# Designed miniproteins, single chains, continued (4), part 38

Each design is a single chain, and the fold is of that chain. pLDDT is the mean over its residues in the fold that is shown.

## One batch from the design tools (miniprotein)

Design m13303
Fold by ESMFold2-Fast:
Structure m13303 (fold): chain A 87 residues (1-87)
Amino acid sequence: MDALIAAVRELGRQAALEAAADPDRLGQISYDAGRAMYELSPDAADYGITEMTRRIDELLGPERGSGAGISAIGGVIDAELEKKREE
């Protein structure tokens, strides 16, 4: 579990840096990050989203941070629904 939490947090950190470099792509970057976090670990994805949202809040402000969190959750939901329908 600890290794997966560290991995999704690192993914969230990298996504936040990418979004800070190109804020116009914030929604797409956050959504894709949420999907990737779910694929890596459904149970740990929340830790990655929290880390990403916190860093984006610090770098781009709370409105952008909240928007990124919502986009990432959308990515998680879509990935989960796709996986459940394929089973």
Scores: mean pLDDT 85

Design m13304
Fold by ESMFold2-Fast:
Structure m13304 (fold): chain A 75 residues (1-75)
Amino acid sequence: MEIQKKINEIKEYLKKLGLSDSAATNIITALLRGRREGLPVDEIRDRIVKALEMLGVPKEKAEEAANYAIKIWES
């Protein structure tokens, strides 16, 4: 219930940043897998940034998107 609301909030923010639905899905998937594996937040952030860079997202924008997703998830 709360998890789905956070996922929707992250997706809407990423769309406002001009990221595709595919990019948003990749961020959320990496975040969920990282949390399930018990990874430190810094490793989760780095994995998200790398995934976005592979999709052609500039590093600065990828870092902004990753930081926002983590902030909402940890709230």
Scores: mean pLDDT 78

Design m13305
Fold by ESMFold2-Fast:
Structure m13305 (fold): chain A 127 residues (1-127)
Amino acid sequence: MTLEELEARRERLLESLRKVGPLAARGAEAIEAGDFETALEYARELLEQGRTGEAMALLLLMLDRLAIEYLRAGDLETAERVLRLADLIRNVSRVPEHAAEAEELIAALPPETARVVRRALELARTD
């Protein structure tokens, strides 16, 4: 995926999340402000309300923003790992092999990014 394609996808997700409800909109604004901890709390609350599509869109917006930051910094390898983790979240995979792949990808991320992404994966796998 190119930086332009990823930025276009992020803009569409952000616009959508701003329109679907106040909780999703607040989560999207937290992501734009770089406050991923607050965004993860909004995603958790959306899941608790059964608003799974909005929660997943919010988690994907967060990962797209992280990937864009790494692409802009010239860190293609970290950006590719974040994009692969976003793909695993989209597929909501409960396959043990995919769980192992996700842990290997997270272990290779910078520590702050690894913490955020691990929490996003945990939320995406909530029963």
Scores: mean pLDDT 80

Design m13306
Fold by ESMFold2-Fast:
Structure m13306 (fold): chain A 55 residues (1-55)
Amino acid sequence: KTVTLGDGTVLDVEKVKEISKQPLVMDKESKAIYSKEGVEKALELGIEFEYEELE
């Protein structure tokens, strides 16, 4: 599996998770990576967001 960073860099999911040690999620539409906490906060504020958890 691969993920895209905000600057367009594509990395392996496992490598990103190992480096950051944080739960990450990917926006299904833009393929951008966000923290799970950030997305949860956005949803709490009423912002609709489609994402998938990175394993």
Scores: mean pLDDT 63

Design m13307
Fold by ESMFold2-Fast:
Structure m13307 (fold): chain A 91 residues (1-91)
Amino acid sequence: SLAAQYEAAIRDDESLIELIAELAFESFKKISESELKEQNLERLRELMRELGLSDEEIERTIKAIEEKNEEEIKELSRLLAERVLAKYKEE
């Protein structure tokens, strides 16, 4: 049925968001531990801007990484994952 196809697509989207969010979370944690942290954070700002995140969302993400706030990093990793998926689905 059409409903089953939509439900499958939503489940695939959620699974992909979870995977991207996990990858982002691990990447953000590694950036916070990096000897090249400042250079990596600047590159991250540019990438997030290209993905359509607002300056406020970008600054919040950078602050969370610098402060090693795992709860904020987890939340912002999911936000980033949702924006990545949305951008590529709109082509």
Scores: mean pLDDT 80

Design m13308
Fold by ESMFold2-Fast:
Structure m13308 (fold): chain A 67 residues (1-67)
Amino acid sequence: SEVQAFLQAWDLPQEWLEPVLQASRDLQLDQQQRGLLLEALARLYYSTSLPIAQLLEQAKKEVLAQL
């Protein structure tokens, strides 16, 4: 999947696959919007020490602000 490939390419935890897919389903994101979510997660991960649940919530807020 494009999500799994992104996580591998950016050396992000593989455990993020299902949380990201679930968030994509809950928010009804298309492929471009999933890309925005993944980019926000990667940026937040490399700039903060927050756990995944908080990173994902912040990334979702950033994506929703652009929709």
Scores: mean pLDDT 82

Design m13309
Fold by ESMFold2-Fast:
Structure m13309 (fold): chain A 97 residues (1-97)
Amino acid sequence: MVKMRITATFATKSTQERQAALAQVGRAMQNVRKLAEEKGADLKISVYLSYNADSGELTVEIEIEGEEDMVREAAKLIEEELSKSPGLVSIKVERLP
């Protein structure tokens, strides 16, 4: 079993921009769910949200735990989907101990 963390930071200046960023996160999660269902894989996913109202910065931290091959494939799907998002400032992918 392995665990990976994806941290994505979005610059959002309006409710509409924040909703668009969250919609992209939702799409990434749907892609991962579809992958898990198609391959019969058991994945544990945790999502943490942090929003700074003064800066408009939305940070999404996604942790995935499971079999190494499935976790790597899921992390790649999330990174690819979130990288298409307007307003994405940074994305980081880490392997956790």
Scores: mean pLDDT 84

Design m13310
Fold by ESMFold2-Fast:
Parts: C-alpha cells; structure tokens; sequence
Structure m13310 (fold): chain A 55 residues (1-55)
C-alpha cells in the first residue's frame, strides 16, 4: 500500500499546484479559473486531462 499512498500524495501535490494556478487566473480569466476548480473536484481522472492541457 505504500506505493498507492505515494501516488495519492503526488496527486495531492499536483492538485495544489493546479489550485494555485486557478487562484492566479481568478482576476485575469475567472471563467477558466472556475473551470479548473470544477475539474479538480472530479479528480483524479480530470487531473490527468488538466495536466495535458496546461502542460
């Protein structure tokens, strides 16, 4: 289970980075910031999609 827990920890870290990105875009592009926040609610699947779009 250590491997599984490590993957969850990595997802949390990446999620936090994406949340910070959403916060930064709130003033300049609130629509995209909101879309990112909604996508994060449905992770981890949507998280992979966001990685590809923002990476």
Amino acid sequence: MEEFEKKIENIKKYKENLQKLAEEHRDTDPVKARALELALKHYPLTLEIIKREFG
Scores: mean pLDDT 66

Design m13311
Fold by ESMFold2-Fast:
Structure m13311 (fold): chain A 62 residues (1-62)
Amino acid sequence: MKEAIRAVAAALRAIGLELDGASEEEILEAVRSLIEDPEIAEKVAELVRRGETVVRAYEKAL
């Protein structure tokens, strides 16, 4: 359980680095592809739209 959370957070951090300068829509789509729980994915997407970083949004959504 904790290992899965850390793996997703690491993947989101890697995607955030690769998507530096990418559109908000591309970032949100990448987030939805990694997060299995649709409620968590929706909450992360909302927080990112409000200006949170992807990793911070995921941490707050847990």
Scores: mean pLDDT 65

Design m13312
Fold by ESMFold2-Fast:
Structure m13312 (fold): chain A 62 residues (1-62)
Amino acid sequence: MKEEAIEEARRLARSLLRQGVSPEKAIQATEQLLISEGVPKEDARKAARQIVEEEVARLEAE
């Protein structure tokens, strides 16, 4: 998996969550970004969910 694509997805998820976008919508947007960067659909969906869950936990802890 391309590290730059994951990093960009993390930035997008963090930005959306800070703007008050729901985790569900943030997952959808992050999944689409990863697919556009060449990540396969199955991997993109799993990665998007994991990234958003991690960013939600970080925002709540900080």
Scores: mean pLDDT 81

Design m13313
Fold by ESMFold2-Fast:
Structure m13313 (fold): chain A 78 residues (1-78)
Amino acid sequence: GKRLEEALKKIKEAKTIEELEKAGLELARAILEEHPDVLKGIGLALRAIGLVIDARLTGDLEKAKEELIKLAEEVLAE
C-alpha cells in the first residue's frame, strides 16, 4: 500500500524523536486504512503506537527506528 510505503520512508528519514513520533503515527494510520483484516490491523496499529510511546519515554531514536522499520516491513510483507 502507498501509505504504508510512505510511512516506512518517513521512519527511515526521521532524525529526531519528534519526527519519528509523527512518522510512527502515520504508520499506525496507514495500517488502519490499508490492512485487509480490521482486527489484526487494530492490533498492529496499537503496536506502532506503543513503539512511538516507548521512543518518547526512552529518547532512544535508533532503537525505536529499528523496531518501527521492522513492524512496517512485516506489514508490507503480508
Scores: mean pLDDT 84

Design m13314
Fold by ESMFold2-Fast:
Structure m13314 (fold): chain A 88 residues (1-88)
Amino acid sequence: IEDVELEVKFPSEDASFEDREHFAGAVEALKEILKDDERLTAKGYFGLMARYQGIEIDEGALEKYREEAKKKAEEAVEKVKEEKEKRE
């Protein structure tokens, strides 16, 4: 599965997925939903991947996990802009 938004690294130690066939089925079902619901974009896809990677995440914890990933991306974007501003 090739997706630019799915460059998020998984916690390999605790989330190593052993049964990929099971995961592939779940991902394929999610892809069908993504076609109509963009709101179920990388968030739902990412959350499903995290769960099938052997991570037991509660709905509340899942939201925190997504928020952490988003904050990390936002910080990276801000740093790139800040560096450009400093150089100019």
Scores: mean pLDDT 50

Design m13315
Fold by ESMFold2-Fast:
Structure m13315 (fold): chain A 75 residues (1-75)
Amino acid sequence: LLEKAKDEIEEAMARMAEGVGRAAARSGVDPEKAIEEYLPLVENGASPYTILAFASFLKEKGVEAPEVLRKRLEE
């Protein structure tokens, strides 16, 4: 019962993170610069929401996600 409510909240938070990534992509943020800055954070255990936002950003920019990021998304 409580687990289902938690899952729905986590899903809403994930969608918000994805929205942030899409908004950043539409604001003209440079994908190469973002990869340089965020890839080390992904490798060092960035939060799931940071991972989702970064992945969503790269997807909107049409840039292939690095393998490290893709593996974190599969977890």
Scores: mean pLDDT 77

Design m13316
Fold by ESMFold2-Fast:
Structure m13316 (fold): chain A 80 residues (1-80)
Amino acid sequence: SDLMEKQKEVMGYAGLLTQELIKEMEKRGLSRQQIMEAVVRMGETTVEVLEMLRKGASIDEALKKLEEAYAEIKEEIEKL
């Protein structure tokens, strides 16, 4: 139950961060390939943080890792 609740929170937050990246990339006129590459990177980080939760990591650690991936991708977009 607790693990399932944490997983739902992580997946929901990852979805929100991914949608924000897609919107920003579309606004900047980035290619479909660039958008898909960012989506894949967020998906890979989501899988990693879900595995961290299964291994006993806190929700705060998982969300922080998602935010770090989001910030890194966003910084790369802003430099284009």
Scores: mean pLDDT 89

Design m13317
Fold by ESMFold2-Fast:
Structure m13317 (fold): chain A 96 residues (1-96)
Amino acid sequence: SDLEAIDELKLREAVRRALESGASPEQAEAAARTFLDALNEISKTEPTWNGTLLRSRALEITRRTLQRELGLSPADAALLAAAAMGGYESGRSKAL
């Protein structure tokens, strides 16, 4: 479906940007999915937050999760999380 294609595009662009940052495929997929899952969860619990606040919070959750689960340094986790977010935004823009 068109909706499924749009969601897939957002995920694929998030993964692609993470790979471009030097991450392994496993790290890239983990970062992309963690970011998207965090966005979805925060949007349900914080309905008054604008998109910028939602993305900032999802970015921080993703960074901390990558450090905890994959043992990445703070700098590497921050770069990978930011790459996933950038890919998501690119995918969202292309879907419009």
Scores: mean pLDDT 79

Design m13318
Fold by ESMFold2-Fast:
Structure m13318 (fold): chain A 86 residues (1-86)
Amino acid sequence: MRAEEAERVAEEGIENLEKDRDGAIAAISDEEYKKKIQEIADKGIKEIREYAEKGDAEMARKVAEESSGRIKQELTLGLEAEAAAK
């Protein structure tokens, strides 16, 4: 029951994080910001899976939300940097 819930939370969190990653990477041209976004997503996905394996749905949700927030922050900074360079 609880393990199944943690797996479902992890799947949703990972899917949303991959979508946020792909959207952010498609929106920016700067390779350094693309790398940062990829690293945030990869680290977040790894941590979400680790918590899901332990049956910790609450921590899996927290990591997904925090990682999504970091991706959005880096996207904003990357877009601002591109605008300033134009």
Scores: mean pLDDT 83

Design m13319
Fold by ESMFold2-Fast:
Structure m13319 (fold): chain A 70 residues (1-70)
Amino acid sequence: SKEELIKELKALVDEAVAVGGTLDSKKRTELLHKVSELSMQALLAINKGDMEAYEKAVEELRKLIEEAKA
């Protein structure tokens, strides 16, 4: 459902914000700007029913979070 997709996206954004809190201000700002763009793309995809675009945005978001943890 749309509700479950939005819930998944919010959980990923929350994780990204938590990871950002462990970074210096410049890296945090760069991470959060990219997260904002990807989350907007994912929300637009949910509204359009474009599951391929949603999955792609979520995959890129997960990759960003994992790279920021390293």
Scores: mean pLDDT 86

Design m13320
Fold by ESMFold2-Fast:
Structure m13320 (fold): chain A 74 residues (1-74)
Amino acid sequence: IEKVAEAAKERLRANLPPDLAEEGIRMIDEAVPQVKDARELPAAVYRLLLERGVSEDDAAQIANLVGKVILDLE
């Protein structure tokens, strides 16, 4: 999980505006202790972003980038 979380944070920094990347990074850090498997991270991050008032479009964009990291590591 830690290795996937670090790769996901790097992916967000490379592909998103700084403000959106920082919000996504915070939600990854909050999601990591809540999940048992790295494959649960995209859904957990998406849910947490929506709870924080991030738009569905922005939350989906962040969650999709996290999900792509998991696919790239398989």
Scores: mean pLDDT 78

Design m13321
Fold by ESMFold2-Fast:
Structure m13321 (fold): chain A 79 residues (1-79)
Amino acid sequence: ASWEEIERETLIALALIYLAIASKPSVRNENIKVPKEIIDRLVELGYKEEAIAILKDMVERLKDHPSYEEYKKLLEELK
C-alpha cells in the first residue's frame, strides 16, 4: 500500500460519510457540504465519476442554501 492508495480510500470514505449525513433530515443545510478540496483531490486521483456523483447529490441537497451556486458551478466544470 502507498500513501496515494491510503489517500484515495480516505477521500472516498469521507465523501461517503458526508453523503450519508446529508441524507438525514436532522442535519441543517449549512452543515451538509463536502469540502471542495475533497472533490478536487478525487478528480486529480482519477476518480472523476465519483466526484461528479458526490457533487450531484450535494447540489440537490444544497438547493436552498447560499452555497448552492458554488457547488453547481463546480459540477458543471467537471462535466
Scores: mean pLDDT 69

Design m13322
Fold by ESMFold2-Fast:
Structure m13322 (fold): chain A 69 residues (1-69)
Amino acid sequence: HMEEIENEVKQALAAIYLHLARKALEKGDVETAKEWLEKAQEILDSMETPDPALQAELERLKKEVEEKL
């Protein structure tokens, strides 16, 4: 089913973007991390039922970015 495939792809992309944001933060690259978090947020906001674990990770990384600004 196309909608199911789209949701799976969106969740996978969000997870990849969150992973890239974390790697950027580990390197001290706050600006790059913000860009990845914005992309992850856009994807998760486009979904009716986003994965709660990805939402929690996004919120955690956003807080970490704010602390490093």
Scores: mean pLDDT 81

Design m13323
Fold by ESMFold2-Fast:
Structure m13323 (fold): chain A 83 residues (1-83)
Amino acid sequence: AAVAAAEAEARKAYNAEVEKINAEAGRRIQQITADAAALGEATGDWEGAKEEGSRQRGLVTQEAADRIAAAKAEADARIAAAA
């Protein structure tokens, strides 16, 4: 019983978590970009700063993808449990 309500609530929670994860990742990427620019300015090694910034942004993107996958698995499990 109430499968449709449980599905709607699980999807709402998943969507909210995805927005939160993307917002956090976006803020971290902006900070990494700012830190890389500051490092290049301080050291004169703009290529090294750019490479490090790209590496760190890749890690943030991967972490966000993993967190979204986990949130989807949780939502799918909640929907399945309601059926």
Scores: mean pLDDT 86

Design m13324
Fold by ESMFold2-Fast:
Structure m13324 (fold): chain A 105 residues (1-105)
Amino acid sequence: HMMALREELVREGVELLKRARELYAASRTPEAVERALELYREGIELIALGAGVEEEVAREVAEIAEEALRNRTGVDEETIEPEVLEAMERAARFAEPFIKEFAEE
């Protein structure tokens, strides 16, 4: 069923975000930081896909999120296309239950 597939994508995406956070906390070498950013980008993309976002838009959401984290500038909502912003909000809503599941201790 398509709903089960989408839930699995969101769960996998949240797990990648958790792994990115753990890797970054454990090591801040350039190699570890780049690997953590790679996991973070892939995680965001999977969450967006699981939330029903189109592949191209999901990729843009992931790229914007990675760039914001890399540059520590935050997301400039004024420069983001409305469809991409809506996709980001949808991904966040779909990820919330799974983030809570992985946020113990």
Scores: mean pLDDT 71

Design m13325
Fold by ESMFold2-Fast:
Order: structure tokens, then C-alpha cells, then sequence
Structure m13325 (fold): chain A 98 residues (1-98)
């Protein structure tokens, strides 16, 4: 199932993170979040996207796409205030890249 594939990617992401490979970890967590979203597991998607953002931050990478994906998952959970916070952060980080 999509959820089982996402759970496997989460395990791989945690392993990469523990090894200090933050870019690989971020990519695994981001893909896991997308699969949780497709499965309708929005709580799983939030957790995965938050872990992806943390991993990319430790790698020194700004990833505004991950912030928009996290905001989308929070909206699916009805957590509109948290969604708006992450959209605002994405917009601020995009200004730094332009």
C-alpha cells in the first residue's frame, strides 16, 4: 500500500539522518510525505514533511516547496492557523532566493 511504502521511506530517512546524510534524509521524508498525502494519512504527511524540513535545514538548504506541502497537509487536517504560518515562512524564504 502507499502507507506501507511511506513507512519504509520514513525508516530509510531516519537511518540517513542518523548517519548525518541530511540531504538524503530530507528526500526520503519528502517522498514519504507525498505518499502519506496520496493515502489520505494527513497526520503522517505532516510528520514526514516536518522531518524533511528539519533535515534540509541541517543541510543548509531552503526548500519552500516542503513548506507549501506541509501547509497543504495542515489544511487537510483543518489546522488553518498552522497552514498560514508555513505559507508565510515559504514566502519569506522565496524572497531570500530572488
Amino acid sequence: SLKEKADELMRKGVQAYQNGDYVTAGNYFLEAGRLYDQAGDYEGAVKAYEMAIDAFEKAGILNPVAYYLLAGAYRKLGQWEKADEWVRKAREDLKKLS
Scores: mean pLDDT 88

Design m13326
Fold by ESMFold2-Fast:
Structure m13326 (fold): chain A 87 residues (1-87)
Amino acid sequence: SQASQAFEAAKPYLEKAYAEAKKAEKDNPEASKQIMELLDKAVSAIMSGDLASAKEYLDKAIELAEKAGLKEVAKYLREAREAVEKS
C-alpha cells in the first residue's frame, strides 16, 4: 500500500530524528518532548494511511526543531517529510 511504502521510505529518517531528539532532551527538554510527540502522531498517521496529516505533523516538528536550533533533528525530519511526499 502507499502507506507501507511511505513508512518504509521514511523509517530510517524517523528513527534518526527520534534518536537525535532524545539526545537533545537534556539541553532542550520542552522542544524535544514536543518534537517526539509530533513524531508519534506522524507515525500513527502514516500507519493509518493519512499521509496529509503525517506531513502536517512533520512540518510542525521541523519548525520546532529549527526554532530550537536542533539542526540534526530538523535535517532528519526534512528527509522523512520528503520520503512521505514522494510515496
Scores: mean pLDDT 87

Design m13327
Fold by ESMFold2-Fast:
Structure m13327 (fold): chain A 90 residues (1-90)
Amino acid sequence: MSEEEKKKYKELAEEKLKEAIEKLSAGDAFGGIKQMKEAGLYYVKAGELEKAKEIAEGLRDTATVAKSAGNDELAEAAREAAKEIEEAIA
């Protein structure tokens, strides 16, 4: 992968992470999870594996909170998103 491609994926990851934070702050939890997953996958493509792991851990934490609140569907969405990032790292 070229340095130009890595830079592009890192910029896409940062954009998606910003959108995820904005959606979560606005109460769009499902939209936030989707954008956070996309950010994590772009960080993997950029070779930013530490950032991708941090995002996967954040999604795991989100799943735990959602499960505790009785929102099983949201918990499952967050777990699946984290798993996709973790599998892309492996």
Scores: mean pLDDT 86

Design m13328
Fold by ESMFold2-Fast:
Structure m13328 (fold): chain A 88 residues (1-88)
Amino acid sequence: MMTLEQARELYKVLTGKESVSDEEVREGLLEIARLTREAGGDLYTGLARWWTGQENPSENQIELARQILEAFASEEEFREYLRRVEAE
């Protein structure tokens, strides 16, 4: 199960920020969830869109986003964490 600390560390890696608030992480995760829905449920495309700010990230950017995420959590664990954040 993904923890808030793992989510914060993932957010820090993706943004390059040394310190982030719980609210900032939450807002980022809600945006990733939104972009994932807009991508037809494709988590890694949604994550890559959020990370790069591009509507059409390349396959290499999507793969890099997957590799970064998988250093912190599985796809299933991250999707479950996003569902919990959205339910609050």
Scores: mean pLDDT 84

Design m13329
Fold by ESMFold2-Fast:
Structure m13329 (fold): chain A 81 residues (1-81)
Amino acid sequence: SKEELAKLMEEQRAKLEAWLESQDLPEEVKEVVRRLLELQAQLIEAIKAGDEERAKRLEEEMKRLVERLAELMQKYVEELE
């Protein structure tokens, strides 16, 4: 449901913000996370507007950024270990 998706998006945003607050992260990681939060807000608006085409495009862009974030975090963790 749209309500269930919106709740998941809110929980993910809160989780990312809390995690960022607790971590000393490289600038590159912070930039990707900020972009993800921006796209997440846009996706919520597209879903509310019933813009399926825009929502799909935003989901695809977010997927690419999540993959990039995972790669950056892997490199960061390797530096700490």
Scores: mean pLDDT 78

Design m13330
Fold by ESMFold2-Fast:
Structure m13330 (fold): chain A 94 residues (1-94)
Amino acid sequence: SMAEEEKKKAEEVAEEMRERMEEAGREAVAMVEAGASVEEAERLLGERARELAEEASKLSEETRDLANDALNAAVAEARERILRAAAERAARAA
């Protein structure tokens, strides 16, 4: 049960980091929708990802691996959403 409790805490920390990265992704998408370039949105996303990865580096190895996997997935998802928002904005301007 102790190992299960430690795993649950690690998963909870990884989920909290994922949610923080998803929030940064939403901010980046909102910037593009407001007229910012994809480059500006990617710069914001990259800076937030770097800050969260630095926080993750201070965790135990197992928790850090889960957190990094969650962060990488959230970054990939946010990048797709940024490109989609830019394409939709361009289509509306045409």
Scores: mean pLDDT 85

Design m13331
Fold by ESMFold2-Fast:
Structure m13331 (fold): chain A 62 residues (1-62)
Amino acid sequence: MSEYVSKLVGIKLRAIAGESLDDIVKEAESLGDEAAVKEARETYERNSETAREMRRWDERVR
């Protein structure tokens, strides 16, 4: 459980930093758990979207 949570936190930070989904999926696959891969992908998508939203708002708000 703790390793899984740490993985999700890492994915969130890496998504915000602009890392690639492919690298994150590779790490999740190394855990040998399809559910972990799915959760990693979902977490990455949500946090990448959040980073894009922040940039979008910055551009619009001025």
Scores: mean pLDDT 66

Design m13332
Fold by ESMFold2-Fast:
Structure m13332 (fold): chain A 90 residues (1-90)
Amino acid sequence: SALPPGAVASARALGLSDEEIAAVIAAEEEHPGELTPVIRAVIEKVLRGLYAYLQEKYPSLNPEERAIAEEALARIRAKLAELGLEPPAD
């Protein structure tokens, strides 16, 4: 599977179990394309988790880190909009 190095660790840190990650990979290999709604839901969960994490940490960041966080928050908002999903709760 073409997951980037560290993607599994990042997903685990965001609350996905190793079993959930393995099940998604195995099912995609057995049933290509049938998991599109499940993959979409996982992407939404990851994006919303990253957004919440960045907002929580924002007050603790220095000005350079805040600029990076603001760009990341904007990109997450844009991706949710592209996917036709509700904007994050601010």
Scores: mean pLDDT 68

Design m13333
Fold by ESMFold2-Fast:
Structure m13333 (fold): chain A 97 residues (1-97)
Amino acid sequence: SEFEEEVIRLVKEAEKEGTPSEELIRRVADLLETILGRPDEARAVRRVVDGVPAEELSEEEREAIFNALRLVLSILIKEAERQGLEVSPATVETVRK
């Protein structure tokens, strides 16, 4: 439930902002590290944010990062389901859109 609540919060924040924020990307990295035990992938995600400020991104770059973020969240949800964590169908559908 805690994982589901965090994923729902991240998705709602992304939808509200219309673009992935630095905070949203860092929270995805935190989920990779804490929930999935994938610290190397978490570091890679954080490095993207540290390398290019969100406000300097072009529209095309923002769309590409947003699509990558949605794919990462989709993988996180699939792995959470595989590990026996409860994820609602609504949360899964929202991320996979």
Scores: mean pLDDT 59

Design m13334
Fold by ESMFold2-Fast:
Structure m13334 (fold): chain A 70 residues (1-70)
Amino acid sequence: MEKAIEEALKKVEEILGEELEVIDVGVRQEGNVLYIGIKAISKDESKLVLALFRVEGEKVELVELKVIEH
């Protein structure tokens, strides 16, 4: 689980081109599939990032990415 969360966070940071601070992580399991929701903030606190990932076995897939600017 921790490895999947780290991989997911890295993918979001690569897409946005900046480092993020994780505020909250939610996990839901449906059979053999895990859904991981990550809530993170940019270092300057100007952006709130919400990312949803689907994890099946070793595959970590980005389902949804929302960036909210303040």
Scores: mean pLDDT 79

Design m13335
Fold by ESMFold2-Fast:
Structure m13335 (fold): chain A 65 residues (1-65)
Amino acid sequence: VVFTAEELKEIQAFLSPFDADGDLSLSVATQEALKSIVPSFTAPIDGILDAETLADLLRYLRTGK
């Protein structure tokens, strides 16, 4: 899945406090923090995000639900 520049900017802005490098490469601590904020975030703690998870994060950011 390819995101627009605006969508990527929204994802990076949301993740910037948790992803110090800004490259969507996540540590175990970052994934634990995300799970506490986004209840629907169920990805395993392995530093990998799939396109479906990123799309769900965008929906959460836009709707707040």
Scores: mean pLDDT 62

Design m13336
Fold by ESMFold2-Fast:
Structure m13336 (fold): chain A 106 residues (1-106)
Amino acid sequence: SRAAEELVRLLEEAERLAREAAEAVRTVGYEEGKRLAQEALALLSRAIALARRTPELAGALNLAGAAAHKVQEALALPASEREEAVRLLEEAARRARRAAELARRL
């Protein structure tokens, strides 16, 4: 469906941004990583809202929610916890990828 295609697009873009956020935290700095992580969270929030209002997409909701939770955990960390922020953002990216894979079957 068009809704499933939009959900996949949102989740794949969120995965990309979460991975870029992890790389930015590792290389260019915490503030750039935080900006990219906030963009990933906005896309995950849109994906969650779409899955909540579309019953056939409900199967992706738990994984999309888990990805959003990991981004929120990373955003709550101080700049000194760089390695943990990278780990959480990489986990968020993996969960977003799994959500997209599941959504492709819907």
Scores: mean pLDDT 89

Design m13337
Fold by ESMFold2-Fast:
Structure m13337 (fold): chain A 69 residues (1-69)
Amino acid sequence: MEVDLSEVDKYADELEKQGKKNLAKKYRSEAETAARRMEEIAQAGDVPGFVEAARRLKEIYEKAKKEAK
């Protein structure tokens, strides 16, 4: 499963609707940082680094999803 920035934004929007806007902002910021790192690593051709960055983005997604429940 590929987790992109828009999936994290979906759960961040739900957190904002619940009044947890500081958590929403935190997860958006963390996801943006991870996505940017993935882009930089992809440009450098570092496949192992890209896999680790993608795993980090997935962890952020899972946390946002769990907190939005």
Scores: mean pLDDT 76

